# Designed miniproteins, single chains, part 66

Each design is a single chain, and the fold is of that chain. pLDDT is the mean over its residues in the fold that is shown.

## One batch from the design tools (miniprotein)

Design m2286
Fold by ESMFold2-Fast:
Structure m2286 (fold): chain A 81 residues (1-81)
Amino acid sequence: KPVKVIPVKYGDVLRIEALDEPVVLESATRRLEVHPGKPALLTVPNYEEVLRDLNADAELRVTPFSVEVFGNPPFRVEKVE
C-alpha cells in the first residue's frame, strides 16, 4: 500500500525535498540527488517510471496518471501548482 498518492497528468511538475539527509533516487533512465533545502523538480513523463531510494526502504512510482510513494521515504513529494 502506498503511503502517499498524488493525482497527476503528463507534464505536471513534482517537487522532491529531502527531509534531513541527502537522498538518491534511481530508475533505469535517471538518477536524482536531492539535498535538504534544495528540492529537485521532476516532470511527469508519458511512461511509467520507478525511482528507488538507494539508501532507504522507499520507492517513488511515477505514471502519467498518478504518483505513488512507498515505504519509509526520507523525502517529501508534492505537485507544483
Scores: mean pLDDT 85

Design m2287
Fold by ESMFold2-Fast:
Structure m2287 (fold): chain A 81 residues (1-81)
Amino acid sequence: ASEEQRARAGEALGGELIRAALARGQGGPDTRFSRAEAYERARVAAERAGVSPETAEELVDAAFRAGGGETLSLADFGRAT
């Protein structure tokens, strides 16, 4: 995917994660998501951004490699993207 497509996917993914956090009554940078939840949000974000699901899933994989562990915070995502 192009840099533009990755940027659009990252922005859309950030928006979906914030939306999911707010739906839980949260919104802080320490709000955490499992890999499964992040993939689900990435697929929704990919459709919204008009990019392939693989592009958004690669962003999730990169963020989890950088952050480590079984969950990812909003702050971890912001640093990775």
Scores: mean pLDDT 77

Design m2288
Fold by ESMFold2-Fast:
Structure m2288 (fold): chain A 65 residues (1-65)
Amino acid sequence: SEDSEVAARSVAHAIRIVGLMLDGAPVEELQRELDELTEVAKQSSDPASAQRLVDRVKALVEEHA
């Protein structure tokens, strides 16, 4: 389903961001990936759950900065 595709894509972006953080990627690249995650999350039929994932990943990126 479309919602399952959005969920899978959101998780994939979150995993990528964590991988980039562990590899020491610059904050600019992390912010770019976070922007993409945010756009994918907006397509979710459950915006509250999607926003919780975005908020958690955003907090990790801000901790890295």
Scores: mean pLDDT 78

Design m2289
Fold by ESMFold2-Fast:
Structure m2289 (fold): chain A 99 residues (1-99)
Amino acid sequence: AERVRELFAAAAREGSVAALVAGLRELAAEVEETDPELAELLRRLAELIERIAALLEQGKLEEAERLDKEGLEVYEELVARLLGISVEELRELIAEKRA
């Protein structure tokens, strides 16, 4: 979880979507032998971020918003995996913390 947050923070400081996408793909390669499912989620998140950025550059806001929703679902799966819980358990934990 912390390493993914560090990549997002670094990308925000650099102002580079390309740096974030590259970092996520590098992390996926590093974890592929130990957790191939986590590696796949990291690659899917990188692909979605790259596609959203391309759609925004093209002015396709509605298509970008649809992919952003898909990206949120992939991000939830990634965070649940990093915490060692299910997506359902993650959603319950978020709901409890908001109460």
Scores: mean pLDDT 72

Design m2290
Fold by ESMFold2-Fast:
Structure m2290 (fold): chain A 107 residues (1-107)
Amino acid sequence: DEEIKKLKQKAEEYIKKAEELAKEIGKLDPGAGAVVRAGIDLVKEALKSEGDEEKAEAARAIADTILETGKRNKDIRDKLFAAAKALRDALENVKKYAELKKKAEEK
């Protein structure tokens, strides 16, 4: 299914964007970079498990933590906000991918 493949590709693109941001953030704040990487790992597990909701919820909680960290850290705020957005966008595409794949398998 072309639509399912596109959703997986979009999720992988947002994961890659988050990984690049995690590397940049980690150079400025290793602790913040580690939190972003933890979020990425959970998104990757959610994608690999085809939409494990527990992993997806944990990744959303980390994205929220990244946003709160960004509010307090002016030097990397824009990068943290971009990383949180990339994780959320990846999770949205993982959710759509999982839903369509499940629906295709139920036929």
Scores: mean pLDDT 84

Design m2291
Fold by ESMFold2-Fast:
Structure m2291 (fold): chain A 82 residues (1-82)
Amino acid sequence: KAKEELIEKLEEIKKKIEEYSKKYDERTTLGYGAELAFLEASLEEDKESSTILGKLGMELANAKSVEEALEIIEKKIKEIKE
């Protein structure tokens, strides 16, 4: 169940980044994505899921493009779906 909830949160963050990128520049969009991941990490009661979301926030903050950020999220979703 925790894995299913984590996948849902990652897919929601991905969707929000895609929608935000239609209205805002790439740098602002990456900052928004990172902040969303950190916020979800801070609200997450499952320690493992919280750690994954926190690491995602760091990876999104260091991403070079929105395309790279979306690929990072998709890769994490695939790894969790194992």
Scores: mean pLDDT 84

Design m2292
Fold by ESMFold2-Fast:
Structure m2292 (fold): chain A 64 residues (1-64)
Amino acid sequence: MSLVEITYRFLLKEARKWVEEGKSIEEVLAEIERYLQRMVDKGVITPEEAERILERIREELEKL
C-alpha cells in the first residue's frame, strides 16, 4: 500500500468522525487541507498528490 493511499484512508476516517461529531464539511476540509500542506512542506508527498487526496475526501463527504 502506498503512503498516499495510507494517508487518504487515515484522513477519510478522521474526516467522517469529525462530521459525525458535528463539524461542518467546510471546517473538516480546511483541517485536512492544512494537514496535507504540512506533508507537502516536509517533502513527504507532492502538491499534486495532496490535491488528489483532498478531492477524493471532498467527494466522499458530499455523499453523506
Scores: mean pLDDT 85

Design m2293
Fold by ESMFold2-Fast:
Structure m2293 (fold): chain A 86 residues (1-86)
Amino acid sequence: MEELREEILRLAREIGELALEKGIISEEEAKSMPEEAMEMVEKTGDAQAVLDYLRAALLHLKGEDPAVSEKLALDAVERISGKKLE
């Protein structure tokens, strides 16, 4: 799972940098993004769900197709929150 953790940390960093550039979050929030992502992994026990969520968030921030990014984000959020079936 070290490869998956490294990808999560990388994506969290990229998301933080892009969100900061777009003025969505503060510099302090951008710096905490990797820690927040790892906390989500620990809480959910599902690193893949966290990775999928971060991928969806990155696509949204990059201005990719909103319908695709929103669909991915909703699916990943449901997996992470545990409100739906695995």
Scores: mean pLDDT 68

Design m2294
Fold by ESMFold2-Fast:
Structure m2294 (fold): chain A 86 residues (1-86)
Amino acid sequence: LQEEIDAIEAELREKLLELGFSEEQAEKLLEVVRRSPTPEDAYRAVKAEALRLGASEEVAERAGELAGEAVQRIHELSRKRNEELL
């Protein structure tokens, strides 16, 4: 579970770097993801932070989408763990 979450965060970091964010900027966006309680909150917060960091609307939209997907995947892992309670 922890390794799977770490893998999701690593994939998100790589994709953010591909979008043109620096390592420092990508880490700030990951901090926003970690404190976001829902995929929708992650999408909105990351998009807003990306725009604040000087990203274009298109890049910010992509970053938000990727962040929302990452939080959704983490929630799915948590749900599956709860379902394994036999």
Scores: mean pLDDT 80

Design m2295
Fold by ESMFold2-Fast:
Structure m2295 (fold): chain A 75 residues (1-75)
Amino acid sequence: HMASPEEVAQIRAHAAELEARGDLVGALGGYAVAAALGGNDEEAREYAEKAEELLREQGREEEAELAREYLLKAI
C-alpha cells in the first residue's frame, strides 16, 4: 500500500528538479504522487488540484483528466 522511503524521496527530488527548471505543472504532479505514496492524502489532493487547473489553462486536456482521476481517488 505504501512505497519505500527511497522511492518517495526519488519522486520528490525529481519534482524539485522540474520546479527548478520552471516546469511547475510537472513539479506539482510529482509532489502529488510523492505525498500520496508517503501517506499525505490531503496534501496530494491539493497538489493535484493545482496541477489540473494549470493543465486546463494550458490546453493540456488529457493530462488534466489524469489529475482529476487522482483527485477523485484521494477523496
Scores: mean pLDDT 74

Design m2296
Fold by ESMFold2-Fast:
Structure m2296 (fold): chain A 81 residues (1-81)
Amino acid sequence: MDVTVEGLENTGGLSEAQKQAVADAVRARAPEIARATGAKSVEVRLVRGALRVTATGETEEIARAALRAASDEAHREMQRL
């Protein structure tokens, strides 16, 4: 049974265009993050102004590693703004 974990990134200081840019950047990196961590999927969605990341893997350890990697990517992109 696959394990799914979710995280929310704090984007409260960003404009809607900046939130979308961060979401698009993390989404572009999602296949690489999944491959690097062994996750089955990494999804990035902008929901009601919050950046939501969902990671699915064969184990909780894999799913959490993918979520952490996606969170780190979001943080890097926010620092470039």
Scores: mean pLDDT 81

Design m2297
Fold by ESMFold2-Fast:
Structure m2297 (fold): chain A 65 residues (1-65)
Amino acid sequence: SGTEELAEKVVETLRSTGKEKLSAEEAIAAGNASGDGGVAAALYETAKAHPEGVSAEDVREEMGV
């Protein structure tokens, strides 16, 4: 599904930072830097739901994958 493909792109965006867990601000910045509006929106929503920090598992949880 398009949701699973988007989730993989979001997870790759997080992994490209070299960090296992990002702050909410770092996750939003990484999304905006990706150049992909879907990735940026997904990371913004995940950061909003997880103000304590964003991991790949948090992305999968929020996206339902």
Scores: mean pLDDT 83

Design m2298
Fold by ESMFold2-Fast:
Structure m2298 (fold): chain A 62 residues (1-62)
Amino acid sequence: SDAELEQRLVRVQDYWLAGVISDDEYVEMMRGIVEAGRVSREAELAKADEVLRRVERRAAER
């Protein structure tokens, strides 16, 4: 996930520097990568929270 986002970041930068994509396309693609990173982080936090709740439930059982 993070490695894929990093690879996309590098690829977008390379295409922009090579003149393959416009400034507008670069901005749109970069915004997409930033948004994907935020969503991925929120998903990881949600997963960690679910594990925490599961452990708390187990600890509450005598």
Scores: mean pLDDT 77

Design m2299
Fold by ESMFold2-Fast:
Structure m2299 (fold): chain A 62 residues (1-62)
Amino acid sequence: MDVRKDEEIVKLSKELAKLKGVSEEDVLELIQITVEDADASEELVKERIKENLEKEIEDLKK
């Protein structure tokens, strides 16, 4: 699975990277590693990643 092909993951990764002051590429690389290490279905892993990214972004906006 290539996380860079998922438009929503890329969008959320850009927003998180800006809030944390890190590169978008670093965020995407960490997500890619997480997906490759997971034993669950790619769809389930994508959904969980999106939920985690949205939650972290919301927490950083507080």
Scores: mean pLDDT 78

Design m2300
Fold by ESMFold2-Fast:
Structure m2300 (fold): chain A 80 residues (1-80)
Amino acid sequence: TLEEIKELAVEILVKAGFPRDLAELLAEKALEGKELTPEEKAALEAALAKADLEAYRAAIADPEVVERARRLDERYEEEQ
C-alpha cells in the first residue's frame, strides 16, 4: 500500500540522519505529488548536507529493505 511505501521511505531517511518529522513530510509530499514549500526545500537541503550517505546506502542495501521494496513493487504491478 502507499502507507507501506511511505513507512519504508521514512525508515530509510531516518537511518540516513534525517529528522523523523522532515522524513515523514518529504515521503508524504512525494507520494501525493505535492511540491515542497521554500522552507521545506531549505530544510531538505540542510538535511542532505548533514546526511550520513554510508548509512543511507546501508539502509537501501539491507536485504530486509530490498525484500520489502520488491514486495511493494510486485503488489503495485498486480493492481495495474
Scores: mean pLDDT 73

Design m2301
Fold by ESMFold2-Fast:
Structure m2301 (fold): chain A 68 residues (1-68)
Amino acid sequence: PALSPEQLARLAELLEALDAHRDDPAARARIEAEIRALLTEVFGPWVGELPPEVQVGLARAALERHLP
C-alpha cells in the first residue's frame, strides 16, 4: 500500500503538530494516536505493535521517501 497525496499532507500536518506540542503530553498522545491510525489504515495492524518512536520514524520516512 502507498499513501495518497492527501494522506501525505495529513501526515506532514500531524508531524508538524507533534513538534509544536512537545511540552503538551495530552496533545502529543492524541497526535501520536492519529499518526498510528493513519499508518495502520495504510500499512496494516502490524504497525500498532511497533513502539511509538518507530511509528513516528516510519511516518517521517514515508513522507520523505514515499514508502509504500
Scores: mean pLDDT 77

Design m2302
Fold by ESMFold2-Fast:
Structure m2302 (fold): chain A 77 residues (1-77)
Amino acid sequence: MSEEKAEKIKKFLVEEFNIPEEKAKEIVELLKNKETGTENKFNISKEKAEEIAKALYEKGILNNEEARYLLSILTES
């Protein structure tokens, strides 16, 4: 993933969904590395996680694979 795309995702999470900047940064790093946090809890509901993934996919910021992976990060972490 490009640095520009990563920054755009982070900004979207902070500004549109009020996710703290440090959490948004961690989420983006997990997405870049295709890793799922095993012991970190982002305190994001399943409903909010689905809304975030859908919004980023519909805006063309994430492709289908990336959106599905983001949903996994937000719900499994």
Scores: mean pLDDT 73

Design m2303
Fold by ESMFold2-Fast:
Structure m2303 (fold): chain A 61 residues (1-61)
Amino acid sequence: SPIERALARAFAAAPDEETAVRMAVNLIKSGAVSRETVVNAMRRAGLSDEAIEKALEEAEK
């Protein structure tokens, strides 16, 4: 989807993995984008499964 591609570019442009994880957490908590779209964008950006799991865990807090 267009939003998934845009988010993947944003995650890939982050200076480090921690910043990408923080961006993902904020997006999930805001409810502006579905969890599935955020996860797919993170995978497309080449982020690790560990980074994705961390983002999902932090978003539940």
Scores: mean pLDDT 84

Design m2304
Fold by ESMFold2-Fast:
Structure m2304 (fold): chain A 69 residues (1-69)
Amino acid sequence: SEEEKKKEEELRKKIDEISDEVGGREGTEKQIRLLGEEKNKMDLADELLEAIDKGDIDKVNELMAELIS
């Protein structure tokens, strides 16, 4: 759907923006871990960070959508 595409594009943009900032990778990790704690989805947060480190965009989009839902 158009909503799903927009959410995916927003997530990619957010990850890229965070990665470009001073401490971007560390900042991204902290935010994802905090979100995982808040959502009680720490396993998903860990998998998402692993997918980011591997550059697996498809997996990042899947896990991020699950983590924020």
Scores: mean pLDDT 71

Design m2305
Fold by ESMFold2-Fast:
Structure m2305 (fold): chain A 61 residues (1-61)
Amino acid sequence: APLPLPPGVIEATVRADDSVENVRAMAAALRELREQGDEIRVTVDPDASPEKVAAAREAAA
């Protein structure tokens, strides 16, 4: 069974080895959740490419 997360808080982590496509897909999904009133937190690995950082930043904005 999935571990219950705190209500209204969504956390996502972008790793250096994640694909840019997966990061962008995640960013789109997180924006939709934010429109529903959820708090979005995004953590980016410092070794991630600038393109992945930009995509993650868009999700958190």
Scores: mean pLDDT 69

Design m2306
Fold by ESMFold2-Fast:
Structure m2306 (fold): chain A 83 residues (1-83)
Amino acid sequence: SLEDEQLLGQVITLLNALVKDPRLPEEVKEFLKNSIEELKQLTLDEALQKAREILRVLIDYSEKLGLEFTKKALERALERLDA
């Protein structure tokens, strides 16, 4: 649906912003780049399911790194996908 396409687009935009964040380790940035490319190759339904998994991994990383605002942005994105 158009709503699902918009939600996926919002997730990809958020992931691209995180790739540019100097506070994130190179290993996390590599994970982000690989995740973005994977999402582009999947069907919409598969991409939304994979986006939830990616967001959960990133929430864990942001918690471990003490990035409170990043964590809240990721949690909001996940909540929108689950609505």
Scores: mean pLDDT 87

Design m2307
Fold by ESMFold2-Fast:
Structure m2307 (fold): chain A 86 residues (1-86)
Amino acid sequence: MKIELELAVVSDGPSVTVRATVTLHGEGAEITLLVRADGAPAQVESKYMEPGDVIEMDVDLASRGTTVRAAAYVDGELAAEATLRT
């Protein structure tokens, strides 16, 4: 099984929006995406994903210079992490 986890800036202005994307390759599994940004509450989404499915989660940031961290879990085990600083 392989998962891909990406963080990208999708809006640039006085506020910044960061998108976390998880893509599943291989067999179907229960995937949990956790996204944390400095000074913001954690956001979590869990669902069963089939191969080729995508989870997207947008995080709105009040300011630039914020560190965003994402973690993806497969059946409760940490499988991937990503970090982006705006």
Scores: mean pLDDT 79

Design m2308
Fold by ESMFold2-Fast:
Structure m2308 (fold): chain A 66 residues (1-66)
Amino acid sequence: MAQAVTQLVVREVAELIAEDPSATVEDARRIADRAIAAFASQLSEEEKAAIRDAVVAHARELLAAR
């Protein structure tokens, strides 16, 4: 489950950054938090933290490459 959620959120963040030049790391965090909330009962606290960290790190790399 955690890997599927991470892949979904990473894709949404990549699409947002590609389409919206004003997109920020905070937008990536918001997308991650929404997805985590939807799957909260199926994710451990460790998995939730890992998803947030992975998504934020990916968003930072994409934004730095601009």
Scores: mean pLDDT 80

Design m2309
Fold by ESMFold2-Fast:
Structure m2309 (fold): chain A 121 residues (1-121)
Amino acid sequence: SPVEEEYKALLERLYELLKKMALSIPSLQEDVKKIEEQEPNVQERMRLLEAALFQHLNLDVDEFYRLERAYLLGDEEARERLREMIPEEVWPSYEEMLEVAREALERSSDPEALLRLLFPE
């Protein structure tokens, strides 16, 4: 479906941005290398790299995903809470990922379906 193609393209874009962010963190460089050598699937690469990043940053994963979803649904206050959770040096790269996701939702053929694919229940 059009939304599944949109989701796949968005995942590939978000993974490349997440990879660039992780490569800026010296302790995560080896994790990126191992994930890319061992995992061919981009969705699983995304999941593994997010897990490594969340562990490095000591983030509450459930709260973080709730805030991301809230921001993408139009809660601008969620952005400031996310900014408080992410180190200042990492924030510009993460902000780029948020904007890419927001733009994809705004341009989507089915924004509600795309949002459900990004945040499965």
Scores: mean pLDDT 86

Design m2310
Fold by ESMFold2-Fast:
Structure m2310 (fold): chain A 78 residues (1-78)
Amino acid sequence: NSHVQAAQHVIDLLKQGKNDQAAANAEDTAELLRSLGTPEHLQAAEYLEQAAKYAKQGDSKKAIEYAQQAKDIVEQAS
């Protein structure tokens, strides 16, 4: 369940106000998920890319919402 843990780590970093680290982790995880190529992994990657975008803008609340959506998808995809 490494992908769920990666998405949770992004959420934890955002909750700590570590927006730049959260954005970097979200981008790295999104690239990995894109390489897996399933529809669920591609959708989760898009949500993590949005999380990174909002984290870089300082919108931690919106970044957390997108990271949570990515986490929910990878939990269901298992």
Scores: mean pLDDT 88

Design m2311
Fold by ESMFold2-Fast:
Structure m2311 (fold): chain A 80 residues (1-80)
Amino acid sequence: LDKAIKQIDDLYRRTKDTDESARKAVQEIMEIANNTPKDERAAVLKHAIERLDKLLERMPDSIEVQISLGTFGALYKSES
C-alpha cells in the first residue's frame, strides 16, 4: 500500500500543467491501481482520486483528467 501511494505522490509532483504530462500521469496512476492487490485497491483508488482532483484544480479543462476521475470513482464505488 505505502509503495503504491508513494508512487502516485511522486507522479503528481512530477506532473506539469500540460495535456501530455497529465495524460502520462493518468496512464501511470491507472497502471499502479491495476497492479494493486484487490484488498488494497480501494485505498489506492481513493488516494488516486484525491490527487486527480488536485490535478483537475490545476487543469480544469483536461478531458483526460475528467474522464479518469469518473472512471476511478466508479471503480472505487464497486470496490467499496
Scores: mean pLDDT 77

Design m2312
Fold by ESMFold2-Fast:
Structure m2312 (fold): chain A 58 residues (1-58)
Amino acid sequence: SKKEIIEYAKELIEKHGPNNLSDEEQDKLSELLSKFSEEEQEEIIKEIVKIGEEVEKK
């Protein structure tokens, strides 16, 4: 589900930071996103970006 992808991305960002995701972690996120429509992928990415920005402010 969308929530599972967002939670996975949030865990990775909180653990490693938004700019320090490994190639394997990025590939896994891309694989999970690919099962959704282009519009749904854009919404998920926007949510992940917001989480990353909030983590960087700390």
Scores: mean pLDDT 75

Design m2313
Fold by ESMFold2-Fast:
Structure m2313 (fold): chain A 100 residues (1-100)
Amino acid sequence: SKADEILRIINETLSKVERARLTERASEAEIQAILDEGGKRLLELGMSEEQVKKLKELIKEMLDITEEAYRNLDDAEKRAELAAKAKELNEEIKKIAEEA
């Protein structure tokens, strides 16, 4: 479905920004370039510029949560809080993909 294709692009983009930041210590500009490429693919599927902008913001928030989780490997309470935030962001991402 179109929603499945959108979610695939989002998941690929998230994986790329996570790899770039966590493994390659990519700059903010390099992360933005990956997000922009993912956004371009979503626009080509017929998503609006507003929807794509929102999805890029949500993917960036997911990246920030993942980074903070890696900094707090010994803090179970903090990791649980971050996991809850990640769940909420993932639900918002799925909703936007299904509405497209």
Scores: mean pLDDT 87

Design m2314
Fold by ESMFold2-Fast:
Structure m2314 (fold): chain A 64 residues (1-64)
Amino acid sequence: TSDEIHRLMVEGSEIVKRLEELGKTELAKEVAEELENLLRSSTDVAKIRELVEKAKEILEKLEK
């Protein structure tokens, strides 16, 4: 996997952990499953980035 995909995976994992810490267990599970599916079925970096960015925006709204 490319360095960019690895970096996005790390960022996605951190977001999942933060969602779990906030008690959003189901949302964290959904994000984790989508990340895993994208990595298994495609190497489309743009889709992985979109998922990570969307999850980050949701996390920011929940933390406020």
Scores: mean pLDDT 77

Design m2315
Fold by ESMFold2-Fast:
Structure m2315 (fold): chain A 84 residues (1-84)
Amino acid sequence: EELEKEIENVKKEYEKKIKEHSDAFRQAAADGEKRIADLEASGATPEQIEQARKDLEDTERAHVRAIIEAGEEANKKIQELKEK
């Protein structure tokens, strides 16, 4: 049945997006934590360290938001397919 195949394709596309953003999130966390550690080791100012932490949090939140938006888009597409 064509509908079942289309729904499966939407789910596969969503799973790919989750994996890509999850991998990017983990990489951003590792890079950000290393940056903060390097700043602390080099005697950077508290303001520089706080900015690096804020940048990491903003990057992590952006990836989480992208995963949520991808899920909402997938759910909308599946609902539209079911309404046809």
Scores: mean pLDDT 82

Design m2316
Fold by ESMFold2-Fast:
Structure m2316 (fold): chain A 84 residues (1-84)
Amino acid sequence: ALSAEEKERIRAATEEALAGLRAAFQQLLATSDDPAVIRQALAQATAGLDRAIQTLESLGLDDLAERLRAEKAALEAAVAAKLA
């Protein structure tokens, strides 16, 4: 079982990683109009998020997994809006 200190470190690292992902996608969508590049970046990001969600759920960190699902949905919505 994970200690409280290990759970807090995972939470902090996850929040930092999500902030970095948001910033990277915001910059991509601001600087690129290439649908192929944008779709490939989304596919890579969602594959990474899906693996992270599975890992977090396997560790019993369901609240963090839900946070990643929300971020995935927001990312997909932002890309859909950009490519509309």
Scores: mean pLDDT 87

Design m2317
Fold by ESMFold2-Fast:
Structure m2317 (fold): chain A 73 residues (1-73)
Amino acid sequence: SEMEELGRRLREAVEAGDVEAAVEAGLALSKQLVNQGLSERVARQLVADEVREGLEERGLPEAAERATRAILA
């Protein structure tokens, strides 16, 4: 499914520390969540939280801040 593909891309981007790719995949995933009935605010927050946690676990707190700010903008 598109959701599974976007989730995979997000995971790969986070594992690579690729902020631009993580933001792109994250915003696309948030749009799919909105299409499935979530509000835009809730969808973006859920995705931002996942990206932040993944990048922080990789030891990339500055990347986590940049990605979460971009997703929540």
Scores: mean pLDDT 87

Design m2318
Fold by ESMFold2-Fast:
Structure m2318 (fold): chain A 75 residues (1-75)
Amino acid sequence: GPVGEAARALADEAGAQESVDGAALAARLNKLADESPDPGLRGALLAVAHEAGRQESVPGARLAAAIRTVVDSTG
């Protein structure tokens, strides 16, 4: 669905960066979670957002993998 596609696009954007701002990414993931009609995908996106938001800087590849895993397992 549209939220899953947007989350994959965000994962591609994060994965292209060596390091990403955890708080900025958490804000974007929280917005996608709010837009999700699927409670499973919403909860999973919120969990990734919480973990990203606890770190000032996160490797982009690790964040991309986490987002893709969530979308693939909950979509």
Scores: mean pLDDT 82

Design m2319
Fold by ESMFold2-Fast:
Structure m2319 (fold): chain A 86 residues (1-86)
Amino acid sequence: TPRVPRASLEGLAEAVVRAREAGEEKVMISVTVDGKTGQVTIPADASDEEVAQAIVEAARKAGGEADLEEAREAVRRARARAGELP
């Protein structure tokens, strides 16, 4: 099963944080693995845990795997870079 790279998880988490900052109501998480795309739509105000779970679900729909702990770390890092966390 293809594994979603850590850099892709970080990029997805950063996109959600940017959408939240821009006042978007919903965010579509899109993951492409070996030409197959999986998508999950979440509220922009979703919790960090909900964002991490949505990334894992989008990867699963794309026929790939994402580690939930790596997704959680990607979300934490994205929030820290946006100044939401110290």
Scores: mean pLDDT 78

Design m2320
Fold by ESMFold2-Fast:
Structure m2320 (fold): chain A 84 residues (1-84)
Amino acid sequence: MEAEAEKVMEAVDKRKAEVLASKDLKKLEEFKAELKKLIEEMKNWLKTEGSKKPQEVVEVVKRLLEYTEGVLKEVEAEIAKLKA
């Protein structure tokens, strides 16, 4: 799970760098939608399945959630800046 979370974060970082560098509103909005969906899925998992899983697994998902929320904030800030 740790290794899988690390791989997901690496993939998101690569996508973030590409999308932010593009300055393309369409790509930024698409990435924002993807991030929001992932955040909702993780929050639902923590509320429904999290109590049934080992604490170590729950902590990894919480860390991934916090990381993904941080990326979403960066993307939303760039969208706002481009619309100004």
Scores: mean pLDDT 80

Design m2321
Fold by ESMFold2-Fast:
Structure m2321 (fold): chain A 82 residues (1-82)
Amino acid sequence: MPFVREKTNLSEKELKEEIEEIEKLIELLKKDIEELEKEIEKLKKEGAPQGKIDVLEGQKETLEIFIEREKRRLEELKEKLK
């Protein structure tokens, strides 16, 4: 038979595991943003070309959008545990 279990039909244990994975991912992304912010500040102090700074700012914005998306997914999963 085809596998019929959907992501939305996860057991409590599987929901908790997925929540932990997403929380770990969000923490890693936050660290990546912190490192990018440090690099951007260093480049600004060194008088680096604006184009180089803009590339890193764009990378930071992309990571921030990804974190917001993952936070929304995390809240939905947490609601399923209530």
Scores: mean pLDDT 79

